# Designed miniproteins, single chains, continued (3), part 9

Each design is a single chain, and the fold is of that chain. pLDDT is the mean over its residues in the fold that is shown.

## One batch from the design tools (miniprotein)

Design m8281
Fold by ESMFold2-Fast:
Structure m8281 (fold): chain A 70 residues (1-70)
Amino acid sequence: DVEKARKLAKELAPKVTEKLREEGIEVSEEQVAYTILSYLLGESNKEIAEKAGISEETVSRVVEIAEELL
């Protein structure tokens, strides 16, 4: 359900972005929200990284933190 995925991405993105910035990772809330949404829709970390303009390693960390907050 794309609608539920968008809602979750919007709710989680601020908290995930804050944690990543505390770890010294430079990301925008928009990049994080896109990453969470795309992950929930089944896109690969590589595809997400290319489209969001972040590393695959950063994508994995976004997903990890987002899952902890669910």
Scores: mean pLDDT 85

Design m8282
Fold by ESMFold2-Fast:
Structure m8282 (fold): chain A 80 residues (1-80)
Amino acid sequence: DLGERAGAAIIAGDTEEGGRLIAEAARAGRYDEAGKGLGKALKENKTENAREALLVAHELGLTDEEANKVALIGLGYASK
């Protein structure tokens, strides 16, 4: 799924691909997948990679509201 692929890319340092996959998932209404991908990177303590990927997703057209939603879901996932 897009979240698994995004998380793997972000953990590997491919923040361009990670951000692209987050934007794709969010545009498809799959915010839980996008957030889970971000959250996997956060749980692996790849916070800077996760931040960069979210900025890439925003540059690719994710709104501030969508980016905030993805970030909150990711933080929730990382907290478990």
Scores: mean pLDDT 85

Design m8283
Fold by ESMFold2-Fast:
Structure m8283 (fold): chain A 74 residues (1-74)
Amino acid sequence: SASDAALKEHLDLVLKWVENNPVVTPEEKAEIKREVDALKAAIDAGDQAGFDAEYSRLAELLSRVVKRFEAAVA
């Protein structure tokens, strides 16, 4: 659906930002990519519960990365 395509595009933008951000470690980049891939798989499977769980994990990880980025540029 158009909504599913938009969600996947948004996830790709998140991944691109992370890959180009120098404060994000290679290990965190790999973890975020894994979570993004899992979210895309949940979208394709229509797995709302799986999507919600993985989205929560990604949001917590991104929160840590964003806080570190903010501290680095302050």
Scores: mean pLDDT 84

Design m8284
Fold by ESMFold2-Fast:
Structure m8284 (fold): chain A 67 residues (1-67)
Amino acid sequence: LPEQIAEVAREFVELYEAGKLTPEERKKVLDLLHQAVDALNAGDQATAQSYIDEARKLLEEAREKAA
């Protein structure tokens, strides 16, 4: 799970550097990653996984839109 957070964060940086994320999309992904880390630190791996999955979905949608 921590490795999945790191992978999503890496994909986020990749899309951000490519100019494919709007400021609003950037904020949403960062908020989701922050909530995933908070849930993981609280021992709630299921909730952390849910936030990771949502962040990954947003990044895939941003990649498809090229925005």
Scores: mean pLDDT 79

Design m8285
Fold by ESMFold2-Fast:
Structure m8285 (fold): chain A 73 residues (1-73)
Amino acid sequence: DKVERIRRLTYERALKRGLSEENARLTAEAVAAELRGDLDKAKQLAKKLRETSSDEEIRLAQQAAAEALREVE
């Protein structure tokens, strides 16, 4: 399952970039939800990430997701 591989890679890359375990998990789950077409879940997870993260952490989360997507696709 490509989505599950992207979810795992997003989580691992977010942790390597210095995100907390919770914020790395939220980032990975939001990306997986979006790729599965569950846009409502993706929006809820992204909102929680914005509430629990600094602007810098959000930027790092976006970088981690982009890297994971490029590696699998």
Scores: mean pLDDT 83

Design m8286
Fold by ESMFold2-Fast:
Structure m8286 (fold): chain A 89 residues (1-89)
Amino acid sequence: MDKEKLEKEIDEYMKLANDYYQKGVEYKRRAEETGNEEDRKKALEYFGKAASYATQAAELARKIGDQEKVDEAESLRKKFTKEMEELKK
């Protein structure tokens, strides 16, 4: 397995996770301001995508034996799932 390629894919997935997290935060803010259920659903979708990409980054980090990257990606995944739990109330 090409470790350099996997490290690049981990970084790309972590970037995608953060990009989707920012979109989730924006829709969460809109839902809080307007009470709009569709904005709340969009926030949930984006936090879900962020968590999915963080999970993929953690899986790739495990394949290359990078425990620090596993811990970082799992920390992000937990953060994103917490945001989803708050929105489901």
Scores: mean pLDDT 85

Design m8287
Fold by ESMFold2-Fast:
Structure m8287 (fold): chain A 69 residues (1-69)
Amino acid sequence: MKEAEELYKKAVEELKKLYDEGSTPEQIREVEDKYVEELLKLGDDIGAGVIAVHGAVLITVLKKEKEKK
């Protein structure tokens, strides 16, 4: 449980950093997939689902920002 919480926190921080640095949707998806897989291995199905949704939202926002240009 504590290991899953630390991994979840690290996933959120890394995804935010990628978003802030203007990384591509593809890079965010790769990092999202990595953390979702690791959380599922730890049995944190809820945390994995939250990270998957968080990554999907960030990708959607980045795609909309690209359309605005």
Scores: mean pLDDT 78

Design m8288
Fold by ESMFold2-Fast:
Structure m8288 (fold): chain A 68 residues (1-68)
Amino acid sequence: SEKDKLLEEFRKIVDEYLEKAPLSEAERKHVRALADWEIREMEKLSVEEVRKTLETFKKWAEEQIKKA
């Protein structure tokens, strides 16, 4: 579904952020836990709300990676 594609894109952005950002093991574990929680919450949202959340997160993550 469209929502499943958006959630998969979110997972890929999180994975890229965790791979490229200079994070400690504890920080990586924390970010992964938050991402897992966010995915569960987004499953309850509309496709449009998930898309807006994903776009916001994508811009933030790209900016963080670019600065690293």
Scores: mean pLDDT 79

Design m8289
Fold by ESMFold2-Fast:
Structure m8289 (fold): chain A 94 residues (1-94)
Amino acid sequence: DEGKKVREELKKADDLAQSGTASPEELREEIEKAIVEASKLTPGQQGGAGDALARIAEKAAEVHPESREWFEKYAEAARDPDGLKKLAEEIEKK
């Protein structure tokens, strides 16, 4: 069930990034939702979700160079096994 939620949030974020029409704020919000959901997976399940998140964030950085620093932070966190958990904690705290 958690896997289904993660796949749905990843698809929403990917679709928005690929569209090229979403604002940086909309992309950040959807990527943050996907990060929070992915952080609930077991470590063994997080690898694939992390790779997908990194690619989505990299695409967002390409379409919104003015917000590149934020999206690059998401991509780095997604590649780190502990990064998603730490970033999700930051998102939930704000």
Scores: mean pLDDT 78

Design m8290
Fold by ESMFold2-Fast:
Structure m8290 (fold): chain A 81 residues (1-81)
Amino acid sequence: SAKVEEVKELVEKAKKRIEEIYNSDLSPEEKLAQLEKLAAEFEKEMNAILAKMSEAEKEEIMPYMEEFLAFLREVVEKILA
């Protein structure tokens, strides 16, 4: 499905951006602010794609969503440590 591929591409792009933010010379507070903005933008884009997906397509992308959220949480925890 083109929509499933679009989700996978969006997740990969977001993960790369998260890594760029984490590896930047920004302060911890600035990194968290950038990640919060990225998370809000990602949620908006994902909700637009999900609204056009069948139930089967939504089930297929759920593991990618869970992996993305786990990755984001891990990066946030590393910044806060």
Scores: mean pLDDT 86

Design m8291
Fold by ESMFold2-Fast:
Structure m8291 (fold): chain A 91 residues (1-91)
Amino acid sequence: STAALVAAGQASTDRAAIEETALRLAALQVAKALEHEDVVKRAELAELLREQADYLATVLRWERLAEALRRLAELVEAGAPAEVFRELAAA
């Protein structure tokens, strides 16, 4: 039905917007956490990002956001500075 197609299209658009906003917020939160590296362990932060990604992929099926969070975790473990994540949040 037309109503079902419209609803599906709306839901897909809303999901994409939520995923983009969530990724920007996650990148900003990572940047802020890394600005306190004396308190925040990179390995623990990367693990939290991966746990969140696994939940998003498995339970919510938000696979694009999950993949993006795994990429953030890889950058954290690679020693990327906080500024990299602030730039990602601004994009």
Scores: mean pLDDT 79

Design m8292
Fold by ESMFold2-Fast:
Structure m8292 (fold): chain A 91 residues (1-91)
Amino acid sequence: DEISKKELEEAIKLAEQAKKTGDKSLGIEALKKVKEGLMRALSQETDPQKIIKLIGLILRVIGIELEDLSAEKYAEEAIEIAKDALKIIDG
């Protein structure tokens, strides 16, 4: 899915910007974009193993959104989850 990949790649760029500037709101926005990309990928996935993995990543994003973290920590989490999602989509 080209659109979900694009959303995840855009989330990584936004997270890198959040880390560089220390802008916590950009870190939170990056996590929202990761969740959007994951939800889109999930809606188009037919492989049960990939579905389970994508659901796991969505739950991880929700858990992080409940935390009060630094811009750097939000960014690190968003980048890691987005990269894991891209690997699932491509595998």
Scores: mean pLDDT 86

Design m8293
Fold by ESMFold2-Fast:
Parts: C-alpha cells; sequence; structure tokens
Structure m8293 (fold): chain A 63 residues (1-63)
C-alpha cells in the first residue's frame, strides 16, 4: 500500500497521469482502511497541486 501511494504521488508530481491512475486502481483493488486512506491522500494531493479536474480523473478507477 505505501509503495503504491508513493508511486501515485511521484507520478502526479511528474505529470504522469496514466501511472497515477494505475496506482490508484491497484489501491482500490486491495481495499481496506489502509488503501482507502492512501487513496484519500493521493486525491487530496492532486486537488491541492493540480485542481479539481485532476482529482476527478484519478477518482475514475474507483467506480
Amino acid sequence: VAELKERALAAIDAGDWEAAEAAVAELAKLGGPEALAAISEVLGHALRTHGAAAAIRLGKPLE
């Protein structure tokens, strides 16, 4: 979980949205409180650094 979160955050900072979406999708597949917390941190980071559209894009893999 921590590795996927770090990968997603690094991808966001690099502008690699495809890699960020893939990492969020893998976190969603794992499920559970730790994965949900990691997804929330990643979406919050995207919202703060790139705005609502970026957060919405990353939320797409969550159904």
Scores: mean pLDDT 74

Design m8294
Fold by ESMFold2-Fast:
Formats: sequence, C-alpha cells, structure tokens
Structure m8294 (fold): chain A 68 residues (1-68)
Amino acid sequence: RDEAFRELVERALEAVRRVREAVDAGDLDKAREIKERATEELRRLAEEHGLPLSLADSVREAGDELIA
C-alpha cells in the first residue's frame, strides 16, 4: 500500500510537470491530452490498490489551472 501510494504521488507530480511543459510550449491541446490521460491512469491505479482518488482529482485541478 505505502509503495503503491508513493508511486501514485510520483506519477501525479510527473503528470503536472508534463502539463506545465506543454503549456509553456504553447501546445494547449497536448496539455489537455496529458491531463486527461494522466487523470484516468491515476484513477485506475488508485482503484486497483484501494487508494484515495484525491490524487487524480488534484492532477485534474492543477492541469485546469495551468491551462486556464
């Protein structure tokens, strides 16, 4: 559980970083694709391990703020 939670946190941070890079490059379509895909992957991983979905929600919120 703890190891799976750490993996989720690391994936969430990497996803936010990738969204920011796409926004900085001016590619808002790519930023949205990264956000959506990462949110779905994190949600699936959280469900498989019985972990909170809040990390997937946090990635979605951070991505929305960066794109806005």
Scores: mean pLDDT 78

Design m8295
Fold by ESMFold2-Fast:
Structure m8295 (fold): chain A 61 residues (1-61)
Amino acid sequence: MLDVDELVRQLEAYMKRYPLSPEVREKIRAVAEYLRRNPDVSMDEVVERMAEIGRLLLEEK
C-alpha cells in the first residue's frame, strides 16, 4: 500500500537525483503539492496524476 506522504517524499527525491527538464520538474512539483494538500485523495487519482508525469517523460523524447 502506498502512503501518500511517502509517495511525495519519493517524488521529491527523484527530482533531486535525476536531471529532468523544467517542465517535467514543474509537473512533479505540482503533483507532489496536490498530494500534500489532499492526503485523503483516492488511489485512482494518485495513479492518474502519476500517469501524467510518466506521459510527459515519454513525450519529452
Scores: mean pLDDT 73

Design m8296
Fold by ESMFold2-Fast:
Structure m8296 (fold): chain A 68 residues (1-68)
Amino acid sequence: SAADRAHLAALAEHAIREARELAEQGRYDDALRTLESAYAYVRDGDPASAARVAEELRRIREERERLE
């Protein structure tokens, strides 16, 4: 339903913001776990939200690699 998609979109957006904050603190493993959990929840119900979470996962992984 539209309400279910809105819920998944809100969950994904919240997880993305939380993961960015964790990454800013250098807590990359926590940031990635947050996004991976969100991806698992939204993947089957909202492909658009899943794509946003997947993009943030890619960005955070690349940021971590650049610090090595």
Scores: mean pLDDT 86

Design m8297
Fold by ESMFold2-Fast:
Structure m8297 (fold): chain A 61 residues (1-61)
Amino acid sequence: SLQQQVQQIVDRVRDPSASEEEWAAAIQQMIDLRRQANPEQQAQIDKQMEEIARIVGERLA
């Protein structure tokens, strides 16, 4: 399901061993999923993309 795909992407970003390449791939996968999503699913993806941005920002600081 879309929810399972989104959760797997977020879980990968949360992994302490995740590389910058894996973060870039995760962001791209979220963009691709958003393009195929309905408006309700897009809102959920946008919320998770904000969470990904927060995680990445904290690790780069």
Scores: mean pLDDT 82

Design m8298
Fold by ESMFold2-Fast:
Structure m8298 (fold): chain A 75 residues (1-75)
Amino acid sequence: MAERLSEEEIKQAIEQVRGLIEKIESIEDEELKKEAAKILVKEIDQFLKEHGSDLTEEQRKEFEELKERAEKIAK
């Protein structure tokens, strides 16, 4: 049908991404940290491309805020 993800699956995805950002921020190696953050940005973009239509405005904003946080690390 029209929706691919349940509310619970979306919530779990948000928490998973948040946890990954926290782990990346704790990486001591700056080159590895930057590379991991770049990969995460691409993964968030892919998720939003595939499942963005299934998200509420609030959930979409949360993913975009997490993406911005990852992009700041990737600089």
Scores: mean pLDDT 79

Design m8299
Fold by ESMFold2-Fast:
Structure m8299 (fold): chain A 81 residues (1-81)
Amino acid sequence: AVPSPGELLEAISEIHELLLKDPEKALEKMRELAKRLPEEVSKRVLETIDKIEKEKASKEEILKAVGEMMGEIVEALNRLL
């Protein structure tokens, strides 16, 4: 099921906190969240995560990419609600 707005905000908050402490764990949580999203959004987020992992991105690059993915998820769900 698609996450509720409250569940989404909680997941985003957790990812944001992990992003500063453990960016690899933040990517894992991002992947878990993506699997619960509509197919179009899920596919784009998962492709971005795969690219980050394949290119062995720096901590700073992971920070930027996760921030961009979170913004895209929020915008997509706000348009669907």
Scores: mean pLDDT 76

Design m8300
Fold by ESMFold2-Fast:
Structure m8300 (fold): chain A 68 residues (1-68)
Amino acid sequence: MEEELKEIEEEFKRIEELIEKDEEKTKKLIATNELTPEEKALLEGVLEGLRLIKRGIENIIKKNLEKK
């Protein structure tokens, strides 16, 4: 069981790194003053979506560990 927890933690870290990379790209796009207000709103929505996905993954891992 300890080994399974380490595996899950490693998988989580890899997924988190991918999400972080996409967040960074989106933040850079938002930081440019060349976007329309509509484009900025869409990119802000993308950032919120990525944040929710990250929390969702954390919650799934937490619930799975509590059940087993």
Scores: mean pLDDT 72

Design m8301
Fold by ESMFold2-Fast:
Structure m8301 (fold): chain A 100 residues (1-100)
Amino acid sequence: TPMQKLVEETERTIETLLERIKELKERNAPRYLIELHIMVAATELYVTFRIAKKQKDYESARRVLEIGRRFIEEVKKNLPDLSSAIENLERLLKELEEEL
């Protein structure tokens, strides 16, 4: 379905952002650049979730939350010092899950 393709595109975007975050950390880039990439990931997840919910595609909405949870786990493993930025994303995903 078109919604399945959108979720797959969101997953690819989140994977690309995660790889970019890892590269930025390896290059010792400023923390604000890494936090901006986390914010972009949060925005992508939020938008795709809202589209899925509007279409009453709750299965796709749950998949978006799972993509977000995987992203959080990977960032925590690679960048434990970014806990505050990740806490904001964790709160967002919890609020979205409570809407289902």
Scores: mean pLDDT 88

Design m8302
Fold by ESMFold2-Fast:
Structure m8302 (fold): chain A 87 residues (1-87)
Amino acid sequence: MKEAEEAKEEALKEIERLKEETLKAAEEDVQKGRELLAEMERRAGEMIRKIYELDEELGLEVQNYAVGKINEVSEHIDEQERKREEE
């Protein structure tokens, strides 16, 4: 139990870090941002899989959190791309 909770906390921190890096990259280059978004999704998936092996309920919770953050980043990248086309 404690191992799964610690893995969850670590995963949530890493997901936030990946979000920040991806958003920063997207401001410089939308295509790089999309590539890092895919990397973020892959890394989140790996962390979620490990947590699921320890605790299925916590794995699902981290998955829902990651999906929310990935969607936020994806929407931001879409807005950045649209803004560039309008300029």
Scores: mean pLDDT 82

Design m8303
Fold by ESMFold2-Fast:
Structure m8303 (fold): chain A 72 residues (1-72)
Amino acid sequence: MRTVPLGVPKEFKSVEELAKAVREGVDRLQAEGRIDPATAESVKALADEEAKRYPGKKVTVKGFGVPARAPP
């Protein structure tokens, strides 16, 4: 699988902020045609699930990537 970077900050006040940033990044990549809609929905669902598991936790991340759409 290929991955593409998300344009999100490296530090977040909470996991909910991280989930929001991931959703916005995924929406942007989908609009650019770099990922397919099914991948975008899956990544958003995973971000929401992680936010439920670690509510209120401050998060620092080393970078983000999501699976890229396979070429036609």
Scores: mean pLDDT 64

Design m8304
Fold by ESMFold2-Fast:
Structure m8304 (fold): chain A 77 residues (1-77)
Amino acid sequence: MSEEVIKDYHAAVGAALASLSEEQRAAIQAAVDAGDTAAVKAALRELVARAQAEASPEARAALERELERQLALLDAA
């Protein structure tokens, strides 16, 4: 909830996105465009796992909470 956690979160997500192949990014976009909730959930879990590997403990907790929130929103929609 501090600015430091948000900065760490952005840095970790940026690193995870940079580690994704063009094919992996295209697959995530295709799943979103198709409304394939299961594929979107799988892609989000993989992205968060990659981001957590590079993140501080506080940023990892924030990433985990955001993943749970996004998954709940997908289940509600």
Scores: mean pLDDT 70

Design m8305
Fold by ESMFold2-Fast:
Structure m8305 (fold): chain A 70 residues (1-70)
Amino acid sequence: AVAALREAAARIPDPEKRELALAMADAIEAALADPAAVAAREGLDISPEELRARLEEAAARLAAEAAALA
């Protein structure tokens, strides 16, 4: 999902929107590397597995939105 977001973001002709989408991909990738630490740091009452699923869903949705902007 993050790779798809990066590919779609790279195709956005608006440089500000492209940079924002790529920054979001970086943030989601970092959170996916340790979702338990993210949940603990942010005080989320959510399992690392559920957080991972939500981050993957967010990346997929953002990839579709970025593709629509290309």
Scores: mean pLDDT 79

Design m8306
Fold by ESMFold2-Fast:
Structure m8306 (fold): chain A 70 residues (1-70)
Amino acid sequence: SAELRETARRLAELVEEKGDLKTAEALRRGIEEQDTVVLLAAAKEAIERYSEDEEIVELARRLQELAQRA
């Protein structure tokens, strides 16, 4: 869905700003390949690594909900 792609893209931008190129690349790959398993794994990593960043955690949790319903 467009919302799934937009949420994942925004999350990728935020984690890339933190210097996390690996998680950002995984999110972009998950979008390109339409791979919800990759998106769920990347969202989980973002929550675990950036638990104090409310915006990252909220976007990652939203991405998890959208990916699980796709």
Scores: mean pLDDT 86

Design m8307
Fold by ESMFold2-Fast:
Structure m8307 (fold): chain A 82 residues (1-82)
Amino acid sequence: SAEDILKSAKELYEWVKENIESLSLLQVDVHYLAIAGDAFVLKRQAEKNPDDEKIQKYAKEMEKILKEFEKLRAEFKKKEAA
C-alpha cells in the first residue's frame, strides 16, 4: 500500500542517516534510487487520485524524504571528493 511504501522509505532513510559514516557512495546511491523509485510511484498514484487526501499526504511526505536524502547524498559526495 501507499502507507507501507512511505513507512519503508522512512525506515530506510533513517537507517542510512544512522549508518552514513560506514557506507560507500555506491551503497548510498542504491538506497537513494530505491526511495526515488517509490517516490515516483506514489507521485503518479497521487496524480491519478486527486480526491484521495491520504494518498496526497503520503506523496507529499515521500517527496520531503526524497529531498532530504538528495541533500544528504550531495553532502556525502562533497566529503568523498575532498
Scores: mean pLDDT 84

Design m8308
Fold by ESMFold2-Fast:
Structure m8308 (fold): chain A 100 residues (1-100)
Amino acid sequence: SSAEKKKKELKKKLFIEQLKSLLRMIKSIKDLALKKAKSEEEKKKIEEEAEKLRRLALEEALKAAEEEGFEDLAELIREFIEKELPVDEIIEELDKILEE
């Protein structure tokens, strides 16, 4: 039905916005931590931890997208994981979907 289709479209848009917010938060926390870092070793640990969080966020988002039946979004998230895209590029690609 028209109502059911609209509900699914709204859930998908909300999901994308929540994923964007999470990824922005990870990047912001990383950037702030890097500014406070006092050594190259500390910076390396911050970058490694941020990359682990990015991967975890995308893997969990992939599972959620698959469970909701957002097949196109799930395929795109798999591509983000496979290509190891940085957060800023992922957000740009997600914004393109929201414009449709």
Scores: mean pLDDT 87

Design m8309
Fold by ESMFold2-Fast:
Structure m8309 (fold): chain A 62 residues (1-62)
Amino acid sequence: MEERRREILQRAAEEVKALPGVESAEVDWEKDTVVAHLGPDATPESLARVGEILERARAELA
């Protein structure tokens, strides 16, 4: 079960990292989430995408 949790969070981090204006994305294993670092080119659309990816990952973990 830990392996699936790891896969879901790592996939979410990679998807977030691929978004325009995201400088980096790291998994927070303690909080079961992804921490995204946004650059100056981040758009409201990129922020919405980050939220969507994280909500999907949370739903898959539940």
Scores: mean pLDDT 78

Design m8310
Fold by ESMFold2-Fast:
Structure m8310 (fold): chain A 120 residues (1-120)
Amino acid sequence: SKREELIKILEEVKEEEERAKKEIEKLYKEASEKDKPKLEELIDALERHIEAYKKLIEELRKSKFPVEELAERIIEFEEGAIEDIEEFIKENQDNPEVSELLQRLLEFEREALEKIKEIL
């Protein structure tokens, strides 16, 4: 069903954000004190996205209404997550490890958004 396909995509995106967060947390432990604040902001943003994905997945699982009623909210959330990642890439241009990791996450998110739009 469309609901099961959407849940699967959102779960896969959540898992990629969890993976990215874990990698950034490793970089944070080795980072200079000067660089830690930027990485903390990124970790906090990824955690907020992960929690939002969890809530959207639960809402999709519990909802009795057609998935199309959640379509605008799901698309707007994914577009917002993409914009956040683009901004963090810009803010971390001087850190290739962070930028490359975020660029891979951005590509995954963009592909997920296109799949969501195709289903809806």
Scores: mean pLDDT 88

Design m8311
Fold by ESMFold2-Fast:
Structure m8311 (fold): chain A 91 residues (1-91)
Amino acid sequence: SEVEELIRRVREEIERAEAELEELLPLLSPEEQEEARRVFEELKRALEELIEELREASEEEIEKVKLFLDFHLLALSGEVVVVRSRVRREL
């Protein structure tokens, strides 16, 4: 249940970032769009791999996986902030 709740929250954060990027990316240059998409896909893949690790983790390992999830979620949020900043400079 705790693991299921964590997985749900991580997926909600990925979905939220993806939705915001879909709205912002068309406002950037094609080169910047492609770079942002690549970074997002890399972070999404890493987060999905960590979700699978969380499912297989022992009680002792859960806290370490949670820490790695937090770091990657922070990186995902940071990428969205970078894209927002680029859009604001182009306007």
Scores: mean pLDDT 84

Design m8312
Fold by ESMFold2-Fast:
Structure m8312 (fold): chain A 94 residues (1-94)
Amino acid sequence: GPIIEEQEFELAAGSSASYDFIAPRSGRLLVRLIDADLPVSVSIYVNGALRASANLNIGDFISADVNAGDRIRIRVRPVDGSLSGRASLRLILY
């Protein structure tokens, strides 16, 4: 079955927060915004290369193909660099 994890991010004005992990298997990684106090931009990096990025509304997602052993970084930042708040993502690996 899919691997599902939820991550909460505290965002400071002018900054970004990241969640790093190693892909436990090959598949399609889906990153969904499940909650946010502010507009956020979410990016997926695979082995240091940007694979997907978007400004997300709650319920929206981005996705990328990953291989087992890939180094994944999920980066979250305020769209408005003057704002701070919290955002929560659901990560699903199919």
Scores: mean pLDDT 91

Design m8313
Fold by ESMFold2-Fast:
Parts: structure tokens; C-alpha cells; sequence
Structure m8313 (fold): chain A 111 residues (1-111)
């Protein structure tokens, strides 16, 4: 299991690009949302290609988070294919191989 690091998020934010998970082909990727890192996850978005074996998002923060899944790379016209409210302590799992193209995962804290 590969855990997304704060450094990965900071680099993506500085580049003004979503974090692309294509380097993790065949791997399970874990994103853990904490009160410390939640702002970074909200700002960058995650691109999960079908080559990633499994994507796991765990809400370890103190707030509820909306999770949005859209087809394709991030754009204002991207087609929403899934959404859910993820409460503190809850886990969201995604099998990206269900899609024939990359999906973008965006997290928004309920403030």
C-alpha cells in the first residue's frame, strides 16, 4: 500500500496541477485526511487512472468531507459519476478499473 504524503500534495499545489497517481500502477493507494493535511487535499485534487489497483480514502479529520468522483482529468465540464459524504472515521474505496479512463477525486470539507 502506497500512502500519499504531504510532500506529494505540496508539490502538486506548487505546480498548480492535480496529483497524478499513474506512477502507482498496480498498487493500492491510500489517502488519509487529517485536520493538518485536509486543506491540501481540497486544493489539489487526485487523478486516479484505471491502472491503479485500488484507491482508499480515509477520513481521519474532525470534519465531514464531500467526495466527488468525475470522469477524466480535471475540468469544469468533467462528468460527475459519484459523490458521497464521508464522516470522521469513515472510509471510501474506489476500484478505478471500473472506468475506461482516469477519474478525478476531489474532497471538500463541510465547514
Amino acid sequence: VVKITLEDLEEALKANKPLDLSPYAGKEVLAELTDENLRYFSAVGLVVPPSVKRFILRNLSSVEVWVFVSLGYPSSESRLVGFRLLKPGEVFELDPSKYDEPVTVVVNPVL
Scores: mean pLDDT 82

Design m8314
Fold by ESMFold2-Fast:
Structure m8314 (fold): chain A 61 residues (1-61)
Amino acid sequence: MLDVEEALKEAKELVERRRAGEDVTEAAEELAKKYGISVSKVNGAVAAIEAGDEELARELL
Protein backbone atom coordinates (compact mmCIF):
# COMPACT_ATOMS: atom_id res chain seq x y z
CA MET A 1 0.00 0.00 0.00
CA LEU A 2 1.20 3.56 -0.74
CA ASP A 3 0.78 4.64 2.91
CA VAL A 4 3.11 1.83 4.08
CA GLU A 5 5.98 3.09 1.89
CA GLU A 6 5.49 6.66 3.18
CA ALA A 7 5.38 5.41 6.80
CA LEU A 8 8.55 3.35 6.15
CA LYS A 9 10.31 6.46 4.77
CA GLU A 10 9.39 8.47 7.89
CA ALA A 11 10.47 5.57 10.15
CA LYS A 12 13.87 5.59 8.37
CA GLU A 13 14.13 9.31 9.15
CA LEU A 14 13.50 8.50 12.84
CA VAL A 15 16.33 5.92 12.71
CA GLU A 16 18.75 8.55 11.35
CA ARG A 17 17.68 11.03 14.06
CA ARG A 18 18.23 8.40 16.79
CA ARG A 19 21.71 7.67 15.38
CA ALA A 20 22.41 11.43 15.70
CA GLY A 21 21.52 11.21 19.42
CA GLU A 22 18.03 12.76 19.20
CA ASP A 23 15.08 11.66 21.35
CA VAL A 24 12.45 10.49 18.84
CA THR A 25 9.76 9.37 21.34
CA GLU A 26 7.39 12.27 20.49
CA ALA A 27 8.05 11.96 16.73
CA ALA A 28 7.23 8.21 16.88
CA GLU A 29 3.92 9.00 18.64
CA GLU A 30 3.08 11.60 15.95
CA LEU A 31 3.91 9.12 13.16
CA ALA A 32 1.64 6.53 14.83
CA LYS A 33 -1.26 9.03 14.93
CA LYS A 34 -0.64 10.17 11.32
CA TYR A 35 -0.88 6.63 9.87
CA GLY A 36 -3.40 5.21 12.36
CA ILE A 37 -1.04 2.55 13.78
CA SER A 38 0.08 1.75 17.33
CA VAL A 39 3.20 3.35 18.85
CA SER A 40 4.48 -0.18 19.63
CA LYS A 41 4.37 -1.03 15.89
CA VAL A 42 6.25 2.18 15.02
CA ASN A 43 8.91 1.37 17.65
CA GLY A 44 9.11 -2.19 16.29
CA ALA A 45 9.53 -0.89 12.73
CA VAL A 46 12.32 1.49 13.82
CA ALA A 47 14.09 -1.41 15.57
CA ALA A 48 13.64 -3.63 12.48
CA ILE A 49 15.15 -0.94 10.22
CA GLU A 50 18.10 -0.55 12.65
CA ALA A 51 18.62 -4.34 12.37
CA GLY A 52 18.49 -4.16 8.53
CA ASP A 53 15.11 -5.92 8.22
CA GLU A 54 13.04 -3.53 6.08
CA GLU A 55 10.54 -6.29 5.16
CA LEU A 56 9.64 -6.80 8.84
CA ALA A 57 9.29 -3.01 9.18
CA ARG A 58 6.80 -2.98 6.26
CA GLU A 59 4.77 -5.79 7.90
CA LEU A 60 4.60 -3.83 11.19
CA LEU A 61 3.48 -0.60 9.42
Scores: mean pLDDT 80

Design m8315
Fold by ESMFold2-Fast:
Structure m8315 (fold): chain A 59 residues (1-59)
Amino acid sequence: SAMDDAQAEAEKLLAAETPEHRRTLLGMLDGQMGAVDEGRLSPAQRAAIEALRAEVEAK
């Protein structure tokens, strides 16, 4: 699912150690969220993805 894809990208970001690799994966995650955030996601699903993104950013 689109949410699973976004979660997979976030997991790659958490595993990446180099700044450049993390920046690239962050951009990909943003692309995934943009593509799926068009009224197909429930408020709860959107909140979950936003929480995951915030967790990745805090890492």
Scores: mean pLDDT 58

Design m8316
Fold by ESMFold2-Fast:
Structure m8316 (fold): chain A 71 residues (1-71)
Amino acid sequence: KKEEYDREIIKAAEAGDVDRAVELFKQALEEGIVPSPETVRALSLALVKAGRLDEARELVKMAIEKGTKIS
């Protein structure tokens, strides 16, 4: 299940479907699944490219609070 969320979030983010990627990210957290650092990085980059910097910052903060470790 975690691997499926990671894969689908990255796929959506890389395709530029940022809204779908954010939806999947939030759904994973609601199910108690913490996305991998790679997944958080891909989604954050997609949000930055879309000009949604505040959302990128909030998403990274949320992931760290849930246990994702970022350098």
Scores: mean pLDDT 78

